# Designed miniproteins, single chains, continued (3), part 13

Each design is a single chain, and the fold is of that chain. pLDDT is the mean over its residues in the fold that is shown.

## One batch from the design tools (miniprotein)

Design m8425
Fold by ESMFold2-Fast:
Structure m8425 (fold): chain A 80 residues (1-80)
Amino acid sequence: MSRKELDELLEELEKALEEGKHEKAIEILDEIASKVDSLTPEQAEYLIKKLEEIVEKYEDKLSVEVAEKLIELRKLLANK
């Protein structure tokens, strides 16, 4: 996955969260999770930091399901 593709997915994720589109946010998180094995260590570290920023920024607006997906994805990336 390219850095540009990763940035585009993160922008779509933030937009989905801002708009309260939890189902769309879950789809984007699942797409990122499916591509974790193809990420470089640098891309994985970058993504961990961005997901942590998103969790902090939207903590009061996250559904439980979206929050759990974000935590799981960060754990998958940290183990890479």
Scores: mean pLDDT 79

Design m8426
Fold by ESMFold2-Fast:
Structure m8426 (fold): chain A 80 residues (1-80)
Amino acid sequence: MIELVEEARRHYELAREALAAGDLEAAERHYREAMRAIQEVGASLTPEQQEALAAYVEANAVPGDPESELQAMLDWLKKQ
């Protein structure tokens, strides 16, 4: 589970690097891989765990900041 969030963070970082380099195709591919990994995390949690994770992210992340949201998800998963 933690490995999927770390994978999402790596792809998000690669997407940002590609975007900064003007490589829009690479940025799109990496962003899609990051989103896929996050969807896999959600699919493997119970509804109760999904609610707890959402509450933790809301309390501990900056709204709309994917990096802070992914860090909050990692912190929560490490505490489980």
Scores: mean pLDDT 80

Design m8427
Fold by ESMFold2-Fast:
Structure m8427 (fold): chain A 61 residues (1-61)
Amino acid sequence: MEEIKKGAEILKQQKDSLEADYKAASSSARPTGKRFIQAAQDGYKKAEENYKKLKEEKEKA
């Protein structure tokens, strides 16, 4: 449970940093960079949803 919260925070920070870096170097960035940002965003959203569900369960348990 705690690892999920930590992972979500790390993912958010990485997504933010990666997105900012990609925007700054967009002219030199490869198509692969875009895919990584998309995957990070998708992963973060999934982790956040899972975290919310797990948090509710853990608080009750």
Scores: mean pLDDT 66

Design m8428
Fold by ESMFold2-Fast:
Structure m8428 (fold): chain A 95 residues (1-95)
Amino acid sequence: SMEEMREKVKRVAEILREIERLKLERHRPLVDQDLVDETGKLVDEQIDRLLEQWLKRIDEGDLDFVEEMMKSIVNRAKHDPNVPKEKVEELEKIV
């Protein structure tokens, strides 16, 4: 249903934020902390824009597009060695 898809994309967006935060925290000891914080804000804004685009597509009835995007996100996470297996498993359970 559209409601189930809306909840799914919101959950996926939150897991993506957690993944990107974990990636940034690995760099904190090696780089300027202000740059890490600024990068984190830009990444959060990008995820917000992606979520809004997915929600708009759901409202337009383009569920196939959104399903393909969710599958693409899971596939990318599976092939990214910097993504913890636990986060990949969380994405797979939702998608």
Scores: mean pLDDT 84

Design m8429
Fold by ESMFold2-Fast:
Structure m8429 (fold): chain A 76 residues (1-76)
Amino acid sequence: MEEELQREIDEALVLIIAGIALATKDPSGVEKVIEYAKTLPKEIAIFAYEVAIQVARRLGNDELAKKAEEELEKLK
C-alpha cells in the first residue's frame, strides 16, 4: 500500500538523520528531525520527536531535548 510504504520511508529517514547526528555528534541533525517531524502525520511525528529527544539527550543538548518534548506534548 502506498500509505504504508510512505510511513516506512518516513520512519527510515528519521532514523538515518538521527543516526548521522549521533555518529557525527552534530546537534543540527536533531534540529532537522524536529523540523521534518512537523511535516509528518501525527503517529510518525510522535515517533520522530521521541527519537529527537533521545538523541538530543545523548548529545548533551538539553535545549533541543526540551524543544522536541514541547512539540510532542502538542500532539497528545
Scores: mean pLDDT 83

Design m8430
Fold by ESMFold2-Fast:
Structure m8430 (fold): chain A 71 residues (1-71)
Amino acid sequence: MDELRRGEERAGFIGQSAAPIGAKEFEKKWKELGGEQSMEALNEMSKYASGKAREGVLRAKERLREEEERE
């Protein structure tokens, strides 16, 4: 159960140990785009995000979508 997710978490852990660049690069891009600027910006940043950062981006995308649907 959730072995696929556990594998992804392990890969993220190894990635962080070998190259924390992913998280740092994501934060840099996030700030450059003004954070939660648009759905397009969030979609682009999701390509660089990993682990917790990726979850944050996905939740921000969902929230932005809900804001549009809520009027």
Scores: mean pLDDT 52

Design m8431
Fold by ESMFold2-Fast:
Structure m8431 (fold): chain A 78 residues (1-78)
Amino acid sequence: SAAVEEGVRRLREAAEAARAAKTLEEGIGAVLRAIGVAVETALRLGVPLEELPEEVRRAYEEAVAAGLEAMARAAAAE
């Protein structure tokens, strides 16, 4: 489905941005983007968030993890 493909693509972009993040605010921005994409994808598919397709859920988990790692690294560098 186009909505799933777009959601996964946008989440992978968020994960890449998170891995490139150098500041706490950039890491936070990546996490917020991942949440927004997951919610928007669920709404477009007409499913509750917990019923998102596995590939979307995996991409979301990866993007959030990358963002949290970026935040932790930035905080430790201060």
Scores: mean pLDDT 87

Design m8432
Fold by ESMFold2-Fast:
Structure m8432 (fold): chain A 85 residues (1-85)
Amino acid sequence: MDERIRELAERAARELVEYARAHSPEEVRELLEGRGERWAAAAPAELREEVRAAVARLTEAVLAGDVEGAAEALVRLAELARRTA
């Protein structure tokens, strides 16, 4: 399962980095931080700050063109999502 999660995260990371190259940094931040705040609000209180931290790392990695860093942040978000179930 971890192998498939990482594969999906790497694909999503590449797509997000490509999106960021075609859009302004402000538009990218607004999109990812807006989505991340909704994910954090849906999480249990004890996980909300971890979700926000993972979204912040994802946003910075995407803006830096760091596909590997973005993929790692997405894997972390997937792990946190599993804990909310």
Scores: mean pLDDT 81

Design m8433
Fold by ESMFold2-Fast:
Structure m8433 (fold): chain A 98 residues (1-98)
Amino acid sequence: SEELKKKLEELDKKIQEVSARIAQTRDPEEQAELLVEYYKLLLEKAKIREKIDGNTEAVQKQLDAEIQALRDYARQHLPPELVEKFEKEIEELRKKYE
């Protein structure tokens, strides 16, 4: 629908803004919060994509790949305690998504 396509455009803009902030920040706690925000946007985008074309399997595979890349980024850039907090938050969010 037109409304869902507009929501995708708005989400893509928000993803770009959050991605830029992640690249710019040097505060590990802010970076962890932004990574969680990025994750939430990926989940919302996946839900809308499923509603538009109904290809749940393809959407979920892409989402899983994007989440894995995000987890790898967190492990490379955050201290262990913030990685653990991030992992717990995204696991809880994923359960609410399904």
Scores: mean pLDDT 85

Design m8434
Fold by ESMFold2-Fast:
Structure m8434 (fold): chain A 100 residues (1-100)
Amino acid sequence: MASLEEILEASKFPLASIPKEYVPKLVEEAVELLKSEDDLERALGAALLARLARQPEYAELVREEVEKFGGLPVLEELLSDENPYVAETARLALEALEEA
């Protein structure tokens, strides 16, 4: 499993400057983080998806890849997460994906 920092460092680019070819892999890894037993990893996955979905250059691609990797049902489950920070971050990710 990769941390948010490791994912971003591997690309060696700011989020807004990540080449489109890396976006599917970042979405896949973020969706994997959403399924973690660690509250911080679930929150980081949701936060990464929210940030990527708010980048105009990637918004549609991020939405399509989240749907492809089954991230939408997982984010919906996280709205009921026992950790309120995880639940709030998942809500922000779903809102960002809806606007894409």
Scores: mean pLDDT 76

Design m8435
Fold by ESMFold2-Fast:
Structure m8435 (fold): chain A 94 residues (1-94)
Amino acid sequence: SVGEELLELTREHLARILADPDDEALLREAVQELARFAQRHPEYEPVALAAGIAVREVAEAGRAGLPRDEMEAWAERSLAEIERLLRQTEAALA
C-alpha cells in the first residue's frame, strides 16, 4: 500500500496541474509533498524523485503551450512508468 499511496499522490498532483498548469503553487506543493513522502519512505525515494520530475515536466510543458490532450497523454505515460518503477522497487523489497 506504500506504493499505492505514492501512485495515488502522483495521480492527484498531475490532475491538479492538468486543471491549472499556470498555477505555480500547485507544482511547489506537489514537489514538497513528494519530497516528504521520500523522507517517510526512504526505500521509495528513487520513485518519488521520478514522480517529482514527471510532475514538473508536465507542468512546464503545459505552461509552454502543449495542448491539453497531449499533456493528458504525457501524464498517463508518466503514471505508467511510476507504476513500473514501483513494481520493481516492491519486488526488490520482498
Scores: mean pLDDT 88

Design m8436
Fold by ESMFold2-Fast:
Structure m8436 (fold): chain A 74 residues (1-74)
Amino acid sequence: SMEELERLKENARAAAEVLARFAAAESDPQIRALLEEMRRLAERVVEAETLEEAKRYWDELQAVWARYQALLAA
């Protein structure tokens, strides 16, 4: 639905802002790259024209988040 798409875009805008701040403060280039990749994916969710497209980018962001968590656990 359009309401579901708008809610996802609102969440993505908030995520992009937080991720940009974390990336700017991060000194580890490998961790920074993952944060910047997540920020770019969040921006793609914001610019998505359909719910299906927005969900695809959001799922990709979740996959990068899993890689980020794995890197921090190593």
Scores: mean pLDDT 88

Design m8437
Fold by ESMFold2-Fast:
Structure m8437 (fold): chain A 58 residues (1-58)
Amino acid sequence: SLDQDIDDGLKRIQQSVDKISQLNDEKKKLEELLKQGDYSAQEQLDKVNQEIEELQNG
């Protein structure tokens, strides 16, 4: 349809939104790992929080 070109641009924007969603899901998993005694999850959680902050403030 005529909307194909517009749809391509919108999909690229949606990819950024999807990445933030994926990072939030990873954050939940890392919190569960910490509850199970996986202490390495704290460093990964800090990295995920930083990435979310950069995407929200960029």
Scores: mean pLDDT 78

Design m8438
Fold by ESMFold2-Fast:
Structure m8438 (fold): chain A 103 residues (1-103)
Amino acid sequence: MDEGERLLYQAAVSFRNGDFDTAIQLAQQAYDILSRQPPSPRVDQLRVAAISIIRSGRYAQQGDYQRAYIATVGARESARAAGLDEVARQADQAARVIRQQLS
């Protein structure tokens, strides 16, 4: 796992734990690193996963759990498409936690 992938994993773990500020910051760092890498379909999916974690964290901080859930599912799907099963698992766990906030 490269540095961008490692930061993305840490962002997903922080997000699952409800530490949205740390998750957003780590996902932004992952996005910046991935944006400096040679372009590839896999790198593009990892960038989408990072953006999705940032969006989900911001929606969760605002109490918009419906949009947070949709963004978290998007992060899971992009991580899975990139072959990052551990990041996808953390995003799936975060989605389950967010879903519990929906009435």
Scores: mean pLDDT 86

Design m8439
Fold by ESMFold2-Fast:
Structure m8439 (fold): chain A 83 residues (1-83)
Amino acid sequence: MSHEQLAELLREQAERYRELAEEAEKQGITDAARHYYLAADHYEKAAEEVLAKNWQGALEYLDEARRHKELGEEAIAKAKAAQ
């Protein structure tokens, strides 16, 4: 896989998490929305680092993206359990 193809996949992940953040906002689940927006931002930054061939920076942003993804999913689960 080329670094351009990897960067495109990471940008697709960023767009997916922006959509999830917008949906969480519509439902009033503000904690999930915040974490999903942060995950999206970090996926975009990881894509930029991949294009710059800075693999260390890319891995650091991917770790942060994963952390915020998991926190967002946890916030959704807690909100749904409260129903």
Scores: mean pLDDT 87

Design m8440
Fold by ESMFold2-Fast:
Structure m8440 (fold): chain A 70 residues (1-70)
Amino acid sequence: MEELEKQKEREELRQKGLDRLHAAIDDGVATQAVVDRIRAGETPEDKALREWIDEQAAGGRAHSAALAAA
C-alpha cells in the first residue's frame, strides 16, 4: 500500500501548508511574501501546497480552453 501511504503523507503536508498560509495571512503577512515562499518550495509543506495549486491551475486552464473553443 505504498501509494496510499504517499497520498496520505502528501495530504498531511498540504494541510499543514494551508494552515501555515492561513496563519500568515491572519498575522498580516503580505500576501506576495507568502506566495513567494510557497513558490520557492523550500519546505515539504510549501512544496506540497505549490504542487496542489499547480494541479488546480492546470485543471482550470484546460476547462477555460475548452470554453474558449466552444
Scores: mean pLDDT 67

Design m8441
Fold by ESMFold2-Fast:
Structure m8441 (fold): chain A 71 residues (1-71)
Amino acid sequence: MEEIEKYRKEAEKIPIAKPVVDLAIEAGNTELVKRAVELGKKLAETTDPQEKAKIAGELNDIVEEARKIIE
């Protein structure tokens, strides 16, 4: 419970990752929540367009996995 709340607060600092983190929380998968936060931070810090594209792809994989759990 406390870990999930901590990740929600961290996601507020990374607007691009917030929807993915919220979706992972809804799926109830802590590993997906953690990955979404970590990837969101990397995306915010990365200036290389190729690295940004790879991270965005990994975030999209988390979205698809979370959707399969929720549905």
Scores: mean pLDDT 78

Design m8442
Fold by ESMFold2-Fast:
Structure m8442 (fold): chain A 76 residues (1-76)
Amino acid sequence: KVEKAAEILRELHERFKKTGYISPEELERAAKEVGLTPEQVYLGLQLVDNGVSPEEAARLLLEKTIEEIRKRVLEL
């Protein structure tokens, strides 16, 4: 569900912009809603924070391994 994952990443990014922080508990709740791990959600948040759209970040999280996503973050 790319649309649901994108919406969650957008919401987390808005909170992160305001506070500079996302708790492990918030990441776990978001991950459960979209069937991802908290680590994957955090990588998606890093992609969005570096200018990747929430929709594209969500596609990467659903289509790629965690190692591949991590490499994409390093290339930003």
Scores: mean pLDDT 77

Design m8443
Fold by ESMFold2-Fast:
Structure m8443 (fold): chain A 78 residues (1-78)
Amino acid sequence: SIEELKEEILKKYEELDEETKQKAKELLSGLDDQTKILVVLTLAKEKGLSSEKIAEIRELLLADPSLAEKVLAILLSE
């Protein structure tokens, strides 16, 4: 579910080093919410995530764009 995906993201983000968190913040700095979502979804596709997982991430980020930075940080760590 989207709620389970959100919990997974929050847990994984807490375990990341501050350098990775800061890099994600800097990459999204100054971008509007739509552009942040596009950046995250593009990287998810490039990292080989399934179309189903990408669709779930898209739905989550449309509901809560503030999660874009956390999702990007996780993708950068993988």
Scores: mean pLDDT 86

Design m8444
Fold by ESMFold2-Fast:
Structure m8444 (fold): chain A 98 residues (1-98)
Amino acid sequence: SDVLRQLGDDYFRLGVEYFNNGDYLRAADYFILSGDYYYLSGDYRRAGLSYLGAGSAYYLAGDYDRASDYYRRAARMYRLSGDDSSSDDMLRRADLLE
């Protein structure tokens, strides 16, 4: 859906803006919304990138458990998109936080 993809784009941009301002918890919230809308639109590659954004935001906030969870969610999205290499990279990032 073009509407769901556009919502994914809009929330991704907000996530990046808050991330660059150092508001990592708010950035993670917007990246999660972005990933959810991309997932619903069938854009698994962009959903993976959005959940990676959430994981990175949680990592910088010091929340390693949630960072690991969102890296694993990003890995699942990359796998669904056919990007096995990016999926494996996300799983390695998650494992380093355990």
Scores: mean pLDDT 92

Design m8445
Fold by ESMFold2-Fast:
Structure m8445 (fold): chain A 83 residues (1-83)
Amino acid sequence: MAEEVRRRLLERGVPEEVAEAAAAILEVWENRGLLRSTDQKVRDEALNKIKEAQDYLLSQSLDVRNQAYDALGEWLRERDLEA
């Protein structure tokens, strides 16, 4: 899903840095859900992905992160408009 979000935002003309940050935010959210898994390997992989995504986000400016949250929020709203 995170890779699809990145691709879709790039198709909309969102800057590459913002699209990458939005994908990283989504990856953190998805992997936080996996921390509830009973499988230790799944939890360990989720923790590593969260750490890598958080490290990437912390390397970005506040402006890029704010734009990423806005872009991700708009994309999620458009997906749920027919639910």
Scores: mean pLDDT 78

Design m8446
Fold by ESMFold2-Fast:
Structure m8446 (fold): chain A 91 residues (1-91)
Amino acid sequence: DLAKKLAEEALAGEPEFEKEAEKYLRNESERKTAEEFRDAADKVAEKIIKDGVSLEELIKNSDVWEKFHAMVIDEDVRAAERLKKLAELKA
């Protein structure tokens, strides 16, 4: 779990953890870290990949994928916010 990995770095008290969280949010369009939403995304991907679309294209140009991607981003953003608050308590 990427959120847990970020938490481990934050708990280490490293000043780089904030940069990692920011990088995580910047790369959200390519991340599939939310378990609940990945299952839905996989089902959509199976359908569209049959049409010869790669996962990378699915993420970039599918309106259906954009909806699921937004749901995944929301969960990932909330996870990163929780990790940042946890790090502040450690610091």
Scores: mean pLDDT 47

Design m8447
Fold by ESMFold2-Fast:
Parts: C-alpha cells; structure tokens; sequence
Structure m8447 (fold): chain A 81 residues (1-81)
C-alpha cells in the first residue's frame, strides 16, 4: 500500500540521516543531505495527504528518486571518510 511504502522510505531516510551524522564531518555536505531528507519527507507527507491517486503516485515516485540520490550522497561520503 501507499502507506506501507511511504513508511519504508521514511525509515530508510531516518537511517541514512543517522549514518551521515556519525560519519560526515563536512558541514556543507551534511546540510545538503539534511535538505534532501527534508524534501523526501515533504514529498511523502504530500503523497499521503493527496486525494488524487495519480498525484500521490507521482509524489511517491519523486520521493523514491530523492531516496536514491540520498543513498548515493551518503555512500560517496563514507568512501571519503
């Protein structure tokens, strides 16, 4: 369901933020990661609040794309640590 997928994405975003805060010392990169996480969370909130199934699907797809970018940012930062 939409709710289940949104919760899975939210949980992964939370884990990635916690990992980034432990490993990343660059304040600019941490700010970018925080901003990306906030954008993803906003997209998930919008998707869950939407009464239009097509809009909810588009917002969820945008959240998935954001999550992929967030994963890449954190993995790249870990490789540099």
Amino acid sequence: SLDEEAERIREEVRRLREEAERVITDPKLLAQITQMAEVIESLLDAALASTDPEEARRLLEAARKGLRQLREMVERAKAEA
Scores: mean pLDDT 86

Design m8448
Fold by ESMFold2-Fast:
Structure m8448 (fold): chain A 58 residues (1-58)
Amino acid sequence: SAADQIAALKAELAEKTAELDKQYQSLLGKDPQKAVKIETLKLFLQIAADAEVWLLEK
């Protein structure tokens, strides 16, 4: 069960990261400052996923 939940979290992280990457690319030519904020959101998603994986393994 924990392994399945971890696999699901990784899949969702990949999907959300792909969505943010699309937004990042669209903003590079229009609002570079906002593009930097998208990178921060990607970091937040990674931290949240890592924390939940840690909880499931612990």
Scores: mean pLDDT 80

Design m8449
Fold by ESMFold2-Fast:
Structure m8449 (fold): chain A 100 residues (1-100)
Amino acid sequence: SVIDLARKAKEQILELAKKNNVPDSFIQRIEELLDKAIDYIEAGKYDEALRKLEQAGSTALMTSLVLSAQDPNKRKDYENFKNEVSTLLVQVGRAIRDAK
């Protein structure tokens, strides 16, 4: 189901963030957006869910840019994090659109 895919994606994104030493403040913001997306999916509000996934993706991108600026030697790790998050969110977004 879409909700199971979204919950699995949230778990994978949070683990990726922790493994790449993303600060808790950025992890919390991404988690809050993903939780709102999941709540909207459960409510059948798919357009609102897609908006929250887009916000989560933008936050992950901003996180990668900020952290890469602070530590350029880890830029590739932060870019890999951002790209993996994007892939997971695209999969969830496609599943939502297919369910409409």
Scores: mean pLDDT 88

Design m8450
Fold by ESMFold2-Fast:
Structure m8450 (fold): chain A 87 residues (1-87)
Amino acid sequence: GEMEELREEFERLSREIERLVVREVVTKGNTDLARLVGKLLRRTEEALEKGDLETARKLLESMREVKRALEEGRIDEAKEIVERALE
């Protein structure tokens, strides 16, 4: 169902985002990015565990935006996306 599709997307996006964040931390020492992204991933997981479809969809949308920004090297924008998502 919809929740299962969202969980599968979360698992895929988490792996891809974590790879990009590790690269940024190792190459540039950006531990702030790792901390912020970790919070976003945790909040998304919690929404999925609770069956909160509305919150899960919004947080997954933010995760998609974060992945795109990180892939494009827009690190400061990725941080801003995370901070807004965690409001």
Scores: mean pLDDT 89

Design m8451
Fold by ESMFold2-Fast:
Structure m8451 (fold): chain A 83 residues (1-83)
Amino acid sequence: MDIKAITSKATDEDVELVKEVAKEIGFTVEETVAKILAADVKGSDEVRKVSIKSILELFYNLTGTKEITLKIFLPFYESVSKV
């Protein structure tokens, strides 16, 4: 996965949306992870909020952590992207 190419497509507004959704459900998300989610999750703001929440909740169910760093997130994201 080319993280730099993916993150370069994220707008500051989209990144802030990811951070707001994460905070509302009690997650801490590293900046690079927020940019990946902002770039990859598409649709209206309502659809994006639901999708981001679902991805973060799935991450928690599989890893048991709400502190999302790039190191922990990448293996999870690569596994779900291949399915």
Scores: mean pLDDT 77

Design m8452
Fold by ESMFold2-Fast:
Structure m8452 (fold): chain A 68 residues (1-68)
Amino acid sequence: MDKIGEAMRYAMSNPTSVSAAERLIETLEEQGLLEAAKAAREAMKKASPSNKALDAVSAASRTIARQL
């Protein structure tokens, strides 16, 4: 949880950063949260340049919440 939490906080602090979104997706994949990683990747691709990381965080959070 700590690694995912750190990646999410970093993405929220850098909402326009593609690298922050990619770091979150990679962290989710490493922790075995493949559905959350896929949702974040899809959200990042559809997001405007201003909100790529923030939309990735939102998609990942919703997917994780639905699995809990």
Scores: mean pLDDT 76

Design m8453
Fold by ESMFold2-Fast:
Structure m8453 (fold): chain A 66 residues (1-66)
Amino acid sequence: MVTVTIEVPGDLADEVEAVLRATPGTTGVTRSSDGTTLTATFEDEEAQQRALERVAELLERRLGPS
């Protein structure tokens, strides 16, 4: 199992959490009480990589290129 912590803008936390939960191989997602940090657990590093690629695509699309 692999665990990562991701800092996100609070307004995107729900969307990032949804993407993480929808990714195959994600075993758990927890959000901090202030809503700025998500902790996700994965079955393996391959599942982690897939989830992080999806999150990066979401953030690019929502925040836009500068």
Scores: mean pLDDT 79

Design m8454
Fold by ESMFold2-Fast:
Structure m8454 (fold): chain A 84 residues (1-84)
Amino acid sequence: MTEAERLLQKALEAARQGNHELAARYAIRAIETYMARGDYQGALAAGLQVIKAIEENPAKVQDPKREMSRLVGVIIRVIGELIE
């Protein structure tokens, strides 16, 4: 299992536990790891998979939502790289 896959697994586990901010933090790290390797398709797939898991699991932990906004911004950046 790669470092990016390990971080993605942690993000999905956090999302299922209703910890959306922790899920976003791990997802951002996973996406950055995929992008550092030039794997923009893997980065996009990871980001979308975590967003879906967050949408399917209601929040059980309150957090300032800072990382959720950052996650959306990172996904938009990945889409920009794929258009070229």
Scores: mean pLDDT 79

Design m8455
Fold by ESMFold2-Fast:
Structure m8455 (fold): chain A 55 residues (1-55)
Amino acid sequence: SNDTAVAMLEADLKQVSDPALQAELQARIDALRANFNIDDFQDLGIQLNKAINAE
């Protein structure tokens, strides 16, 4: 289930156009993969949604 959640964030990350933001969010996804927590998952989802939809 956590692997599926992380895979969803990875798919969203591929839609981020800004390379610097993509690198930052990738690092956060990697940290989440190593140690899953729900608050970081929710925040990452929000940040990815903003990155995809703002530009």
Scores: mean pLDDT 80

Design m8456
Fold by ESMFold2-Fast:
Structure m8456 (fold): chain A 58 residues (1-58)
Amino acid sequence: SLAEELLSLSEEEAGEKVSKFLGENFSNDEASELVAQAISQTTTHREAAAKVAELALS
């Protein structure tokens, strides 16, 4: 899954990959809300990237 792949990447690579995914599938406002929710539920940027993918696909 995308979330599993993001957890295996560096923080920089995970951030770039999730940003591209969000840009292709969501508006800027929707993407910002997903990122905010993910950050509130996680402690690292890599975990936040994986959580964004999980929330976006639910």
Scores: mean pLDDT 79

Design m8457
Fold by ESMFold2-Fast:
Structure m8457 (fold): chain A 75 residues (1-75)
Amino acid sequence: SRAREEAQLTLIRTANRANEYAQKGDYEGARRAVEEGEREIRAIPGVASAEVSVEIVDTPHGPQAVVHARLRLEP
């Protein structure tokens, strides 16, 4: 489905942006990036609902943003 493919590409871009902010210690930037990504996904024709959240996790390589998404597509 086009909506699923577009949503997945938007999620990948969102996760990359959030991680760029997290790696710099800009956790507010990471949260704003995810909020913007959620808005972009909700605007895709064929997406009925989208919830996107971020969790900042400390790793041996520094902080990492883990992006979680729940998507419902229109029938």
Scores: mean pLDDT 87

Design m8458
Fold by ESMFold2-Fast:
Structure m8458 (fold): chain A 110 residues (1-110)
Amino acid sequence: MDEKLKKAFENALKEYEKVIEELEKKLKLSEKEKADVILALSFIFRVQLMDLLGLPEKEATEYAIKLLEELAKKFGLPKELVEEGIKKIESSNLDELMEEAEKLLTKILK
C-alpha cells in the first residue's frame, strides 16, 4: 500500500473539511448549499488526482468517491445525494465533471 498516497488523501480531506467549515461560517450556507460545495469539491478532487498527480482513472475515481463519502458522513448529506454524486464521478468525463463543479460553486460564490 502507498503510504504517501494515504497521507496525501488524509491531508486533502482535512483541508477540504476546513474550507467547508469556513464557507459555512462566512456565507451561512443552507444544507443544500453545503451539499453543493461538497459535491463540487469531490468532482474537482477527481480531476486534480488525474491531471496533477497522474493517477489512473479507476484509482482517482475511488479516492474521489472516498472523499465524498467522508465529507458526507461529517456534514450529514442525504444518502440519495451521495449516491447521485458517486454516479456522476463514475460516469462523467473530466470536462463534464469540472463544468458541473463550476456550476455548483458559482451559485454559492456570487
Scores: mean pLDDT 81

Design m8459
Fold by ESMFold2-Fast:
Structure m8459 (fold): chain A 78 residues (1-78)
Amino acid sequence: MEAEIQALLQQAYDALQRLQNGQISEDEGRRLVAEYLGRAAELLYGPDMGRAVEIYYGNGVLTEEAERLARRAEEKAE
């Protein structure tokens, strides 16, 4: 479970990097990050929380939270 959550956070970070590198569209990047964050929340708190996180962050809050989680994943990797 812990390793799976870490992998999801890493995938969210990778999606953000792909967005910054122009490899995916902004809409695609936001969707992927929301999906990975929602999945991580689902593993921690169940599917209702995962869905709530995906909806909440997908509505413009995603960028700030994605940046915070990407930084956390990067710090743990270092």
Scores: mean pLDDT 68

